# Designed miniproteins, single chains, continued (3), part 35

Each design is a single chain, and the fold is of that chain. pLDDT is the mean over its residues in the fold that is shown.

## One batch from the design tools (miniprotein)

Design m9269
Fold by ESMFold2-Fast:
Structure m9269 (fold): chain A 118 residues (1-118)
Amino acid sequence: AVSLTESGGGTVPEGGSVRLSAKVSGVDFKNSLISWWRQKPDGLLEFVASISADGKKTWYAEEVKGRATISVNYAENTAYLDLRNLKVSDTATYYAAVSDGEKNIFAFGEGVELTVVA
């Protein structure tokens, strides 16, 4: 019922920027916390960023703070993660997630691959 479809990955040069997108369906976007997570090739799933349901609060992992912006287009039910000044260490599969505590919903997308090359 809930689905997240990520896009905007691929191969990007170090020092460049990328916008990852996640189209969400089956949940009220205005009542949901949206977050981005990543899994590096040799790592565990790690938090990247989140945005509150009202869009007024954002949270960022220390590694991406100052280089990342999370945003939402409520009219199109789409979440974005903008990453700037990319590092080879940003190479990972990126997952959008949605959480609605009132409905006990927590769902991840299937992920989008980002490769950063020197």
Scores: mean pLDDT 85

Design m9270
Fold by ESMFold2-Fast:
Structure m9270 (fold): chain A 74 residues (1-74)
Amino acid sequence: MKEEAIEYFKKAIEALKNGDYDKAIEHLVKARLLAKPINPEAYEYLKQAIEAVKNGDRDKAIEYVKKAIEVLEK
């Protein structure tokens, strides 16, 4: 479950870097569902990442995804 969530985070960052915001949101939603039972802090960062994508703030979205990965890996 944890490794699977991290894979979706990596796919989300790749989609954000490629400008594919629809795919980024899809991957972030899946990562959030997988992270919810494991780490509530990661879940909250992913929620903020999705909000940043919707607001067009790519750099902030990538920052929140990286924070979610860091918290989940610890």
Scores: mean pLDDT 78

Design m9271
Fold by ESMFold2-Fast:
Structure m9271 (fold): chain A 101 residues (1-101)
Amino acid sequence: SPEERRREEQEREGLIGAIELELETTKSWIKNLEKGVKLSEKDKEAIESSAAQMAEFFRRRGAEEAAELVLRQAKAIINQDIEELREIARRLEELLRELER
């Protein structure tokens, strides 16, 4: 139905927007960590909690790779692993290219 097509388009746009946000978050954290930003234990807990919620959002939509990348992003931020964050950004950009076909 036309309603079902609009819903599918809105769900796809929402998924793209969520991945774009995670990509920008990853790039922002690379810059912050390069500048020597330090995380409190409370910050680390908030990052892990947020990542778990976003991973569930992606899993509910069949975006398993995006869910994995968000969980890896949180661990990389907490471990201050800039090289892992660069790899995550690259993979998120690949996912966006696939979805924007």
Scores: mean pLDDT 88

Design m9272
Fold by ESMFold2-Fast:
Structure m9272 (fold): chain A 90 residues (1-90)
Amino acid sequence: SREEARKLTEEGKKAFEQGDYKKAAEYYSKALELDPDNVDALINYGESLFELGEYDKARATYQRALDLARAAGDEMSVLAASSGLAVIES
């Protein structure tokens, strides 16, 4: 459910804050199985994948977040996803 996806996203954020990028990616991946269009989860998943050196997967994840954020008119998420893509291309 979306409620379960939200809880998984919260646990992912806590793992990320602790520097456990592997655990963060696992939580965000599970959240996205339940809510695949969750832009916040996609952005945070992309950040976790980037920290793990999974650049191709991070790029694809950020691109999906960017496409969804643009469609929704979510300017803040557009900026966040675009910034993630820019870092990978550097």
Scores: mean pLDDT 89

Design m9273
Fold by ESMFold2-Fast:
Structure m9273 (fold): chain A 80 residues (1-80)
Amino acid sequence: SAAEQAALDEEVKQYVARLWKAIEDGNWEEAERLAREAKETFSPEQIERLLQVLENLKAQFAADPEKTAALERLIEILRE
């Protein structure tokens, strides 16, 4: 239904915003917690979308080896 889709879209949007903020702030503990939470609650299709976002962020932070390593860890958690 439209209501179910709207609720799902808002939940994913809020999650992505929180994950992005944690990544930008260098709060890798919070980012890892959010990734584990997504792994437990999101569908395989939503996880695939999140993986695409994280791969794009790795490209964006390619010059930062610490951020790249942390993003790779988040990708690993989501693929478990």
Scores: mean pLDDT 76

Design m9274
Fold by ESMFold2-Fast:
Structure m9274 (fold): chain A 93 residues (1-93)
Amino acid sequence: NEEEIEKLIKEMQEYVKEFMEKNKETLSDETREVLEELINNKDLAMALLTAIALGLEDKAKEMEKLLIEKYGLSNDDAEVTKPVSEALKKANK
């Protein structure tokens, strides 16, 4: 469902913007640049990775379900996202 995907991406973009505003004094310049890039890409996979990085468990599960339905990814394919998630966590240090 493309409309649901677009809505989730928009909600994540709005959430990340609010998160950046609330944490503007504590966020590193590198972390801020990464989050701005994720907002600009409007990609469901990038939105999922952002939700995981920010600890939004409910949003991450919802996006993961849509990725499985849209791309036919199985739960076993979740291992594919581990390297990207690790890279994002390193950027946030």
Scores: mean pLDDT 60

Design m9275
Fold by ESMFold2-Fast:
Parts: structure tokens; C-alpha cells; sequence
Structure m9275 (fold): chain A 73 residues (1-73)
């Protein structure tokens, strides 16, 4: 389960960063998102799954904000 969660997180990170780069996200925005995924990874590795899920939800909201910002330019 922990390994599966980490695999899913890595795939989500890869796809999200690829999408944001294709939309013209700044290095600052990409670093912010990467840091969010790193924090979630640490929580999963520590077995803190409830906190990881909450942080993932907050990161998802932030990614949505970045996407909206990039669309508006």
C-alpha cells in the first residue's frame, strides 16, 4: 500500500509538472508544485496518510489556481 501510494504520487507529479510546463508555468510555479509533492511523499513515507491526503487536496487547489492564472495570462 505504501509503495503503491508512492508510485501513484510519482506518476501524478510527473504528469502535473509536464502539463504545467506545456502551459508555460514559471520555474517558481514549478518549484512550488514540486515542493508540495515532496512534502506529500515525506508524509506517506512516515505513514501519516491522513495528513498526506489533506496536503494533496490543498496542493490540488493550488495547481488549479496556477492553471487558471496561466489560462488568463
Amino acid sequence: MKEEALENLEEDRRLTLELLRSMGASEEQLEEVEEGFRRIERLIEEGRFEEALRLAAELGKRIAEIIEELEKR
Scores: mean pLDDT 82

Design m9276
Fold by ESMFold2-Fast:
Formats: C-alpha cells, structure tokens, sequence
Structure m9276 (fold): chain A 98 residues (1-98)
C-alpha cells in the first residue's frame, strides 16, 4: 500500500545514516536525475516490494521525470540494489516494520 511504502521509505532514510557510502550513491542518483533523495529511496522500496514497473514509472512522472528518464532511474536503482545487498536487506526489514 502507499502508506506501507511511505513508512518503509522513512525507516530506510533513518537506517542509511549508519551507511554513508550507500547514502552517497543514492544522493548521486538524486542529483543526476534532478529528484530528491527520498524519491530515489521510495523507488528502491517500490522495486523491492514488487510494485509493477508501470506504477513506478507513473510515480516518477509525478516527480517531474519523463517516461524515458523514469525507466533509466529504475534501471540505475536496480543496479544499485544489485551492487549493495545490504541496501536490499535494510529495505526488506523496513517493509516488515512498516
């Protein structure tokens, strides 16, 4: 649900204070795509939660991204999750707590 995604995202933001290297990568993606750090983290939470690609694209378009840039950000976030298994763990735990 939207409430679960929002609560999980807030928990992930708090937990990432102890993971400055992951936070730096998230901030770099936020800067690259002209979105907030929260938007990148919410995208990561949606991917791990199994939200459909079309729903994630629709969400990112509400944040000012074109469809093409939304698809690029999703691919970059998927790569971030693959290269940082600890981030995927933090997100899964945060979804269980939400």
Amino acid sequence: SDEVIRKATALVEEKLRDHPEILAEVEALAKKFGVSTRTVLETAVMIVAGVSPQEIIDFLQTKGLSKVDAEKLIAEVQRLLFSNPELTRIIRESLEEA
Scores: mean pLDDT 90

Design m9277
Fold by ESMFold2-Fast:
Structure m9277 (fold): chain A 61 residues (1-61)
Amino acid sequence: SPEVEQIIENLERLAKYLKETMSVEEALEVLDRVEAQIVRLHPDHAEEIRKAFEELKEKIK
């Protein structure tokens, strides 16, 4: 889905910004909140979105 692809690109930019501006712990908390919100808005794509967030969290650690 074009929407999911755009979300993933935006998430990669967000993760980079968070890593540069706050602690790893704070960045992971922000990503958890954003994940919950995006999954709620796009329930049909929940699995793809959760996988993308899992990969981003791994990169930040």
Scores: mean pLDDT 82

Design m9279
Fold by ESMFold2-Fast:
Structure m9279 (fold): chain A 81 residues (1-81)
Amino acid sequence: RGAPQPRTVTLTGLPTDPSVTIELKGIPRTIAGVESDGVKAFDVTTTGGSTVRLPLGGYDVYANGELKATVALDHGDTLTV
């Protein structure tokens, strides 16, 4: 039993401009059949065009404070919004 290990993830479907603030708010529940890797939500803030370190799980994705999508990272290294 270890803590969920984050992986380097590329975000797609979002603005790639570095002036855009991207927020990912982890959802500690099953999304589209994908279970979160832990009980604690994993929250991260980045900029457009950046990679992020995320464990597998469900995420609410915001750009400049606006909710864009709820998505699941179930495998691989790309999260499509």
Scores: mean pLDDT 68

Design m9280
Fold by ESMFold2-Fast:
Structure m9280 (fold): chain A 72 residues (1-72)
Amino acid sequence: DPSLSPVVQRARRLLVEALGAEILSADATTLTVRLPPGLTAEDAVRYLRSHGIEAEILERRGDVAVLRILPP
C-alpha cells in the first residue's frame, strides 16, 4: 500500500510473516493487529524492537492490539 511509510510496511511484514499476526487495519503510523494465541502485544513490540522498529501499544482488547510505529 503506497500510503504506508516504509517502516510501517516493514513492521506489518514482520508481524505477519514471522509472528503469524493478522493485519486488521494500517495507516501511516499505526497498525491494528490480531495476535495468534499465546502472543501478547508486549511480545510483538519486543520482536519489532529487536529488528530496529520502535513501537508503542496504544490499545489492547483481547487478541487485538493497536500499535503505533515510531519514525526511525
Scores: mean pLDDT 83

Design m9281
Fold by ESMFold2-Fast:
Structure m9281 (fold): chain A 63 residues (1-63)
Amino acid sequence: SAEEYNKKGVELYKQGRLEEAIEYYQTSIKLDPDYAEAWRNLGEVLESMGRIEEAKKYYEKAE
């Protein structure tokens, strides 16, 4: 499910495995584009990488 992929993404993010976390969040969104938590988590990863303008786009999708 979208929720399970998002949860695995969070686990990977906590391990510092940022690219793998992004892949799991993207799969979560592909399964459920309305799953706001996955959009927000993608924004947070990008923000942590200093990519603030890109992060804003994902936060808007998390509306």
Scores: mean pLDDT 83

Design m9282
Fold by ESMFold2-Fast:
Structure m9282 (fold): chain A 94 residues (1-94)
Amino acid sequence: AEELLEKGKELFKQGKYEEAIELYEKAIEELEKDDSPEAKKLLGLAYINLAEALEKLGKYLEAISYLMHALAIAQDLYLAGHEELADEVVEAIK
């Protein structure tokens, strides 16, 4: 999943937003199967990256929806005692 996120970010930097979204969605599918705190952090970051790409395409309502998913993940991590991982997700939104 992490490799898919890195490749997606590279495509995003090149302005290939639709291609970046495809890789972010694949990363999300892999990360949803892993209940580890680290995977949940990466899932939150993946939702934020997906939201940024959707914003570039003018899909603002979809972008907001995914940012809400990222915030829910940060809240779950915080409540589970993984404050540092939660802070990484929140910081990525700022």
Scores: mean pLDDT 86

Design m9283
Fold by ESMFold2-Fast:
Structure m9283 (fold): chain A 57 residues (1-57)
Amino acid sequence: REAAIEDLRESLLALQAAGRPIPSAAELARGTGLSQATVSRLIRELEAEGLITRAPR
């Protein structure tokens, strides 16, 4: 679980650096085997830290 969370964190940072769109929490959960709640929490933490940015709708 912990290794999968770290791997996802690195993948999201790599996507941001490459200018690629960040997938939805549901898509990331399906791809990683993590719960959607865990993925959503990680995304919110990275956004709060200013490491990734998601446009408001």
Scores: mean pLDDT 73

Design m9284
Fold by ESMFold2-Fast:
Structure m9284 (fold): chain A 64 residues (1-64)
Amino acid sequence: MKEFIEKLREKIKELEEKIKELKEEIKKNPEDEELQKKLELEIQILEGMKALLEGIISLLEKKL
C-alpha cells in the first residue's frame, strides 16, 4: 500500500510540473488570447486529475 501511495504522489508531482510549464507558456504569449484559452483549459483538466489522485490517496490513507 505505501509503495502505491508513493507512486500516486509521483504522478501528482508530474502533473504539477506540467501545470507549471503550461503557466509559463501562457506568460510567454500574453497577446495570444486563443492560445491562453486552450492552455487554461488544459491546466483545468490537469488540476482535476491531480484532485482525483489526491482523493484516492486520502481514501487509501483512511483504510491504513
Scores: mean pLDDT 81

Design m9285
Fold by ESMFold2-Fast:
Structure m9285 (fold): chain A 54 residues (1-54)
Amino acid sequence: MVIEVPKDTLARDILKDFVQYLVSPVISDSMKAKDIDGSVFEKDGKLYTIKVVE
């Protein structure tokens, strides 16, 4: 499954619902969606790929 997000969205705001992964990858408050483009996170047995759009 793919999640499309604007490039200037904060990475932590995208990943907040993936609480189990918010601490595992060290996400700084300054990290934006572009810094996690193409990253894959698991939630409720499903894999989600982050896709940045401009």
Scores: mean pLDDT 68

Design m9286
Fold by ESMFold2-Fast:
Structure m9286 (fold): chain A 108 residues (1-108)
Amino acid sequence: MGEGLLAAGEYEKAKEEFEKRIKEDPDDAQAWRNLGEALYKLGKYEEAKEYYEKALELDPEDAEAWRNLGEALYKLGKLEEAAEYYEKGAELGDLVAEVNLEKVKKEL
């Protein structure tokens, strides 16, 4: 399971499994989000951002994907954009996005 590989810290294997899943079903929003997460864990923040954006194009109510997009933008130094996407995640009920929003606001 790709999700199990993410939990185990096997990020390269998780990436390959989710890439395979997306080739079989390109409309699997969760697979796009999980691929972004694997890339984020590998330090590939720009690529992670692109895959989180694709996940949100397919499922705009995924609060975790909004939070993850904010995290990738924060790592890229785009603090104002990170704040906007944390706010969207928080509005959808992600408590981690609420905490991250308050932290990034102190840096603006």
Scores: mean pLDDT 86

Design m9287
Fold by ESMFold2-Fast:
Structure m9287 (fold): chain A 117 residues (1-117)
Amino acid sequence: MITLTESGGGTFEEGGSVTLSNKISGDVGSIAIVGWYRQKPGEEPEFVASIDMFTGEVSYAPEVEGRFTISYDREKKTSYLKMENLKKEDTAVYYSFALDLATGKTYYGEGVQVTVV
C-alpha cells in the first residue's frame, strides 16, 4: 500500500519562500507521476505541479510557473515543492498525489495548510 506523508506547512510572509515535502512509503516501482494539487478557500481543487517518474519531465500550472519548482529524491523517496515569491493567493491546503500506473489509482496525502500573510 502506498502512503504519502507531507510536511512543511505553516504561516509565511508575502514574498517569502517555503519547501513542502512528501515522503512516499511502500513500493514506488509502479508510480508514474508525483505532484501537488491545492485547494484555496471557497474554490475547487486545482493542479499545481507534477514530475514524471520515468522521464523526469516537470509540469506546472501557469499561475505558479517560474515561482514553484518540483523535484524528487529517489534515495529518500521524497518529492519537494519549492515555493518562492509567495503571494496571498497561494494560501491553500496543498495535497500531494502519486499516480500508480499498474492500477491507474491516484493516492493523495492528507493535505498541508499554507497561509500567506
Scores: mean pLDDT 87

Design m9288
Fold by ESMFold2-Fast:
Structure m9288 (fold): chain A 73 residues (1-73)
Amino acid sequence: AAEAALAALDAALLPRARAALEAYHTTTDPAARAAAKAEYLAIVREVADAAVAAGLLSEAEAAAALAALEAKL
C-alpha cells in the first residue's frame, strides 16, 4: 500500500535526515553547514515526492511545505 511504502521510505531516510540536521546544528564551518542543509533538504524532498506520488499530498502542498522548511533553516 502507498502508506506502507511511504513509511518504509521514511524509516530508511530518517537516520540520514537526522544526521544531516545534527551536522547543520553542530558544525561551525559555513561550507560544512551549507552541505548539511542541502543534504537535509534533499532527503525531505525525496519524502515529499514519494508522498505526492502516493497521492497523500498535492504538488502545491509539497512545494509550500519545502519552501517553508527551507526558509526556517
Scores: mean pLDDT 75

Design m9289
Fold by ESMFold2-Fast:
Structure m9289 (fold): chain A 99 residues (1-99)
Amino acid sequence: MLEEAREAYKKKDYNKAAAGFLEVALDPSASDEERLRALAGAVVSVWKAEEEKKPLEEVIEEVENTLLLRASEEERERIEKLFEELRKYSLEELEELAE
């Protein structure tokens, strides 16, 4: 659930946070707002887990590719649209969404 991922994020357990956020991002019953917040959380968690050494766009691409491999054919288009929206946000805005 989103709250469990946020708790892991607050504890700086970024690998656990990323896993939890990715589960929410793949949940077809979640709203687009919840899924977008979960994607922001996943991206920021992966970026922080890799000690902020990777460019943000590279992390976004890695998370997108991971989700597209796990997504059903029907969900793939929805995930691609969510990532188009995600790319409009700055790093600071993504960190705020992850909170």
Scores: mean pLDDT 81

Design m9290
Fold by ESMFold2-Fast:
Structure m9290 (fold): chain A 76 residues (1-76)
Amino acid sequence: MPEEVLEAEILVSLGRMYREVSKLSEDKEEQIEGLEKAAELYRRAAEIAREVDPELAKEAEELAREAEEEAEKLRE
């Protein structure tokens, strides 16, 4: 497995953790911060995976979009 695939998988896992923790927070600002961090991690994973694992890159892009949409809804 290329180092890039491993790095991307780790970033996706970290993003999932931030998103899950944000869902459990009662503080709106903490929820937004967690979702933004998750989106950033997913975006980085997608960039890294794009040339080596297109399926992982696509999943990471979808997860990033979901996290970004959730954060935007909370800001409204």
Scores: mean pLDDT 83

Design m9291
Fold by ESMFold2-Fast:
Structure m9291 (fold): chain A 83 residues (1-83)
Amino acid sequence: DKEKMRRESNQLLDEGEEFEKQGDYEKAMEAYERAGELWEKAGDFVSSALAYSKAAQAYHNAGDFEKAREMLKKAIELGEKVQ
């Protein structure tokens, strides 16, 4: 059910932002990546790209530049699918 995936992704995005506020970057990254995966499966490539961009920023802030670059690459590729 794509609608259920969209709702779950929105909840995961909010949870990720809350984990970031608490300084729990590992849980924030997991939540953002999961949100991105579910939006991609639902065909919502713009929302998926935004979620992976947030994951990239969280990885960068945590000092994991390799993972940050990987997430940013996913976000760019998903954004190109809409254009």
Scores: mean pLDDT 85

Design m9292
Fold by ESMFold2-Fast:
Structure m9292 (fold): chain A 85 residues (1-85)
Amino acid sequence: ARKEVEELAKKGMEYTKKAIEALKKGDYEKAKEYLEKSEEYIQKGLEIAKKAKDEESIKYIMETAGEMQKMLEPYKEEVEEALKA
């Protein structure tokens, strides 16, 4: 469970970084795709951790989600535009 949650968290973070690159380029369609993928990976990781009742894995995935949200905060307006595309 923990190794799988760590892998999903890593993928969520990688897609968040790709989304930021796309936002910087004004590629809002690509940014939307990457943001949706990032969210999917984090939600899957959280479901696995909760099903396993693994408190450390739940904390890990939630902390990763918080870091991703902080990374996106400077791009909040661009994120809103991307989600409209």
Scores: mean pLDDT 83

Design m9293
Fold by ESMFold2-Fast:
Structure m9293 (fold): chain A 60 residues (1-60)
Amino acid sequence: SKSDEADEAGEKAARELALEKKVDANVEIIKAGLEAMLEKAEELGDEETVERAKKGLESI
């Protein structure tokens, strides 16, 4: 196949790997989600969500 078909296969493999990582490495995914939540909450000035995200990160 041409490079375009190889790129599609790569995207599919990346999606499948991301799903497997969710099962095998839930802690890494949770940490990334909490860090993103913290950053967005600080940007919005949502102090309750900031504290919640920080406590979640401390529990990891």
Scores: mean pLDDT 69

Design m9294
Fold by ESMFold2-Fast:
Structure m9294 (fold): chain A 60 residues (1-60)
Amino acid sequence: SVDEVLEKVRKRGEERGLSPAEIEALVRHIRHLMTEQGYSEEEALELAERMIDLLVRYRA
């Protein structure tokens, strides 16, 4: 389900040291992609990992 994917994204963001604001923005974006743009669970998780990696390296 979408909510299960979003919970996984939230936990992964926490593990990688994203701020609460970054996590909420990421979760909102992934929800939009899954519900409005037709992204699969696999596509959403893959994109979330790439976005988390980018945010961790370049968030300053």
Scores: mean pLDDT 84

Design m9295
Fold by ESMFold2-Fast:
Structure m9295 (fold): chain A 75 residues (1-75)
Amino acid sequence: SVEELLRRAFTEEEVKKLVEELIKNSDNIALAVAAFLGISMVEDEELRKKALEEIAKNSTNPDVKALAKKMLEKV
């Protein structure tokens, strides 16, 4: 529907790819900002929580890990 297109909600597969890309490129600050903004727009609370938890566990950048943990506290 038009409403689903207007939501620009990421599918589970798109969220998974975004998380994997950020984990691979954790030092890319522009990608990190885009990824966290994208994840914050995910309406599915469980999917959003899972994405943030995966970043918090597997990111090599301590600032990216810290931000993911802070965002998890607000879910």
Scores: mean pLDDT 73

Design m9296
Fold by ESMFold2-Fast:
Structure m9296 (fold): chain A 111 residues (1-111)
Amino acid sequence: EDLPVTTITVTVTGGDKATVTVPASVTLPAGALLRLTIKNNSAEGTATVTLTLTGPTLEGDLTFTLKPGEERVLEFQLPDAGTYTLTVSATVTNSKGSSSASATTTITVTA
């Protein structure tokens, strides 16, 4: 069979106060493909997003920018069983100023 795929959707919304929405937890088998979809749902305002993934065998950080309505898809494998923490931090800047928010999801990889 094809490699199992689990999708996490991250929503960033700007305005007078930024918000970041992620699932509280996700479970997938070792070796599965994790698809992370990040969307900037702001009507105006550029989002600067930082993703931090920490786990038993993996540490990573990635920063990128999303214009209003833009979406970015990232795919990666988590080969080792254990608990990983994904932290999403976003700063949305528009004509009214800037605001920041962060959210964390726990990823459990089963053997």
Scores: mean pLDDT 78

Design m9297
Fold by ESMFold2-Fast:
Structure m9297 (fold): chain A 57 residues (1-57)
Amino acid sequence: KVEEAEKLISQGLEAQRAGNYKEAIELFEKAKELAKGTPLEPEAQKKLDEAKENLKK
């Protein structure tokens, strides 16, 4: 369900903006699962990778 995945990506971005990188990672992981097989899956993966890099700092 693409709409739900888009909502989760938006929530993940908000969590990342607030400095809650662990929550952002969890939200992006859920978005990736829902976006499986759609053009949104690579976008969710990219956001997930970016959030993980920020968590390492």
Scores: mean pLDDT 79

Design m9298
Fold by ESMFold2-Fast:
Structure m9298 (fold): chain A 85 residues (1-85)
Amino acid sequence: MAMKEAAEKEAKELFAKGNEYFKKAMEEKDPKEAAKLFKKGADYFLQGVKVLASLKSPEEAQAMIDKAQRTVKEFLELVKKMEEE
């Protein structure tokens, strides 16, 4: 189905953008600027997961989104500690 292929391509592009921001964040010497780049990467990652979740049953989609949101929350808490210290 063309819709599935389009969604998989969109998710792949979103994950690629997220990875680019994570790479820039790891190379950034300013902790506050690095934190901003990590937050952008996490946002793209969550958007990609939501696109892939749209291809699943409602129950599987919710489980995928909940897991991704927990992962992003834990990651952003680590980023916040880096930004504040």
Scores: mean pLDDT 81

Design m9299
Fold by ESMFold2-Fast:
Structure m9299 (fold): chain A 58 residues (1-58)
Amino acid sequence: SNNEQARALLEKAREALRRGDYDKAIELARQAISLAQTVSEYEEAVQLLREALAGREA
């Protein structure tokens, strides 16, 4: 389901951030934003995107 897909993308984005793979984290977070079905999923995806963008610039 879209809900399961959004949650899987959020987990993969967190894993990419842990590895320092900011480009992959950005890609996955953007996908999670487009598939988010709840405010919580959307907020988590936006936060992950912001963290990945900040990490890429550091």
Scores: mean pLDDT 84

Design m9300
Fold by ESMFold2-Fast:
Structure m9300 (fold): chain A 113 residues (1-113)
Amino acid sequence: SKQALLVEVFGEGLELARPYLSEAAVKKLEALLEELRSLSVPQALEALKALKKEIEADPSLSEREKEVALTMLDFVIAFAQRLAETDDEARARALAAGVVEGLRLEIEALAAA
C-alpha cells in the first residue's frame, strides 16, 4: 500500500539520520513513525509538515542536528506528495528507492562537511 511505502521510506530515512541526532530528536521522529502506521498519505503529509515546523522552531536542537532532521523530513515530504499523485505501484516503489538513495547521499555529504 501507499501507506506501507511511506512508513518504509520514513523508517529508512530515520535510520540514516539517527547517528547525527540527539535522543530527544530521535524520540520525536520515532513517535511520528508510529503515527504514520495509522494515517492516510494526506494525513501523513500534514503530520510531516507539522513536525518540520516544530524542529525548525526548537531552540534545544543544534543547527547541524536541525540540518539532518529537516533534510530527512523534506525528502519524505517530497515522496509523500509524489506518492499521493501516482496509482502505479511500480512507479511508487521506484520513487521510494530513489528518495532513500538521494537522502543517504545528502546525509553523507552533510556529515563530511
Scores: mean pLDDT 88

Design m9301
Fold by ESMFold2-Fast:
Structure m9301 (fold): chain A 66 residues (1-66)
Amino acid sequence: KKLEEITKKVTEYGLELRKQGASFEESLKAAEELMRELAEQYGIKDKETVVSIVSSKVKEELAKAE
């Protein structure tokens, strides 16, 4: 599903930035930007709900990578 695919791509992108030495804050900002782009590309009407759910999961995964 769209939400699952967005979560996977955004999480992988954020974790890759962390591996390259980016801070938690930098990685999260970049991940949220990608999430916004993907939500727009997918034409998601409930963008705010998607952002809320995906952002929560991404924050959890990026925190574990510290």
Scores: mean pLDDT 75

Design m9302
Fold by ESMFold2-Fast:
Structure m9302 (fold): chain A 67 residues (1-67)
Amino acid sequence: SGAEAGRAAAEAGAAAGDAGAATGKWQSYLHSLQGDREGARRSGEAAARVATTAESREAGKQAALDA
């Protein structure tokens, strides 16, 4: 059904957003280890922008703040 297809697409999009946020968070951490606070903040902000869910968006914001 259209509803099932829509749900599957939304779940896939959310999973992709969550993976993107996790990657950005990890990159933010790596930049922090190198003393690159600007790079760390940018990676966290990019993670927040790609997030499709509120949880993923907050994770990206937190990574930027932790930078």
Scores: mean pLDDT 66

Design m9303
Fold by ESMFold2-Fast:
Structure m9303 (fold): chain A 98 residues (1-98)
Amino acid sequence: MKPQLEISPKEIEIKEGEEVEIKVKVSGEGKYLVRVLLKDKESGELIASSSPKEVKGGEEVSFKLPVKKKGEYEAIAKAYDSLSGELLAESSGIIKVY
């Protein structure tokens, strides 16, 4: 069964030099490995990635990622099956740095 991912909030605004905190709610009944990638929205370049965290279905997990430059970024949350490593679900949100 595929889990569902929800990034909260869907849009995050931070000031330059702050860390962004991305919260990911995982629905489902299993255990999943969840990680977050941060991609520059204009260039498509991968800027940062989290270490994966094990999350149970129904739980929320937080990730802190460094953002050094002003701009718009896409936060991509990915959930993998903890046993097989298969990608099961993705969700995205927007981070605006001023």
Scores: mean pLDDT 80

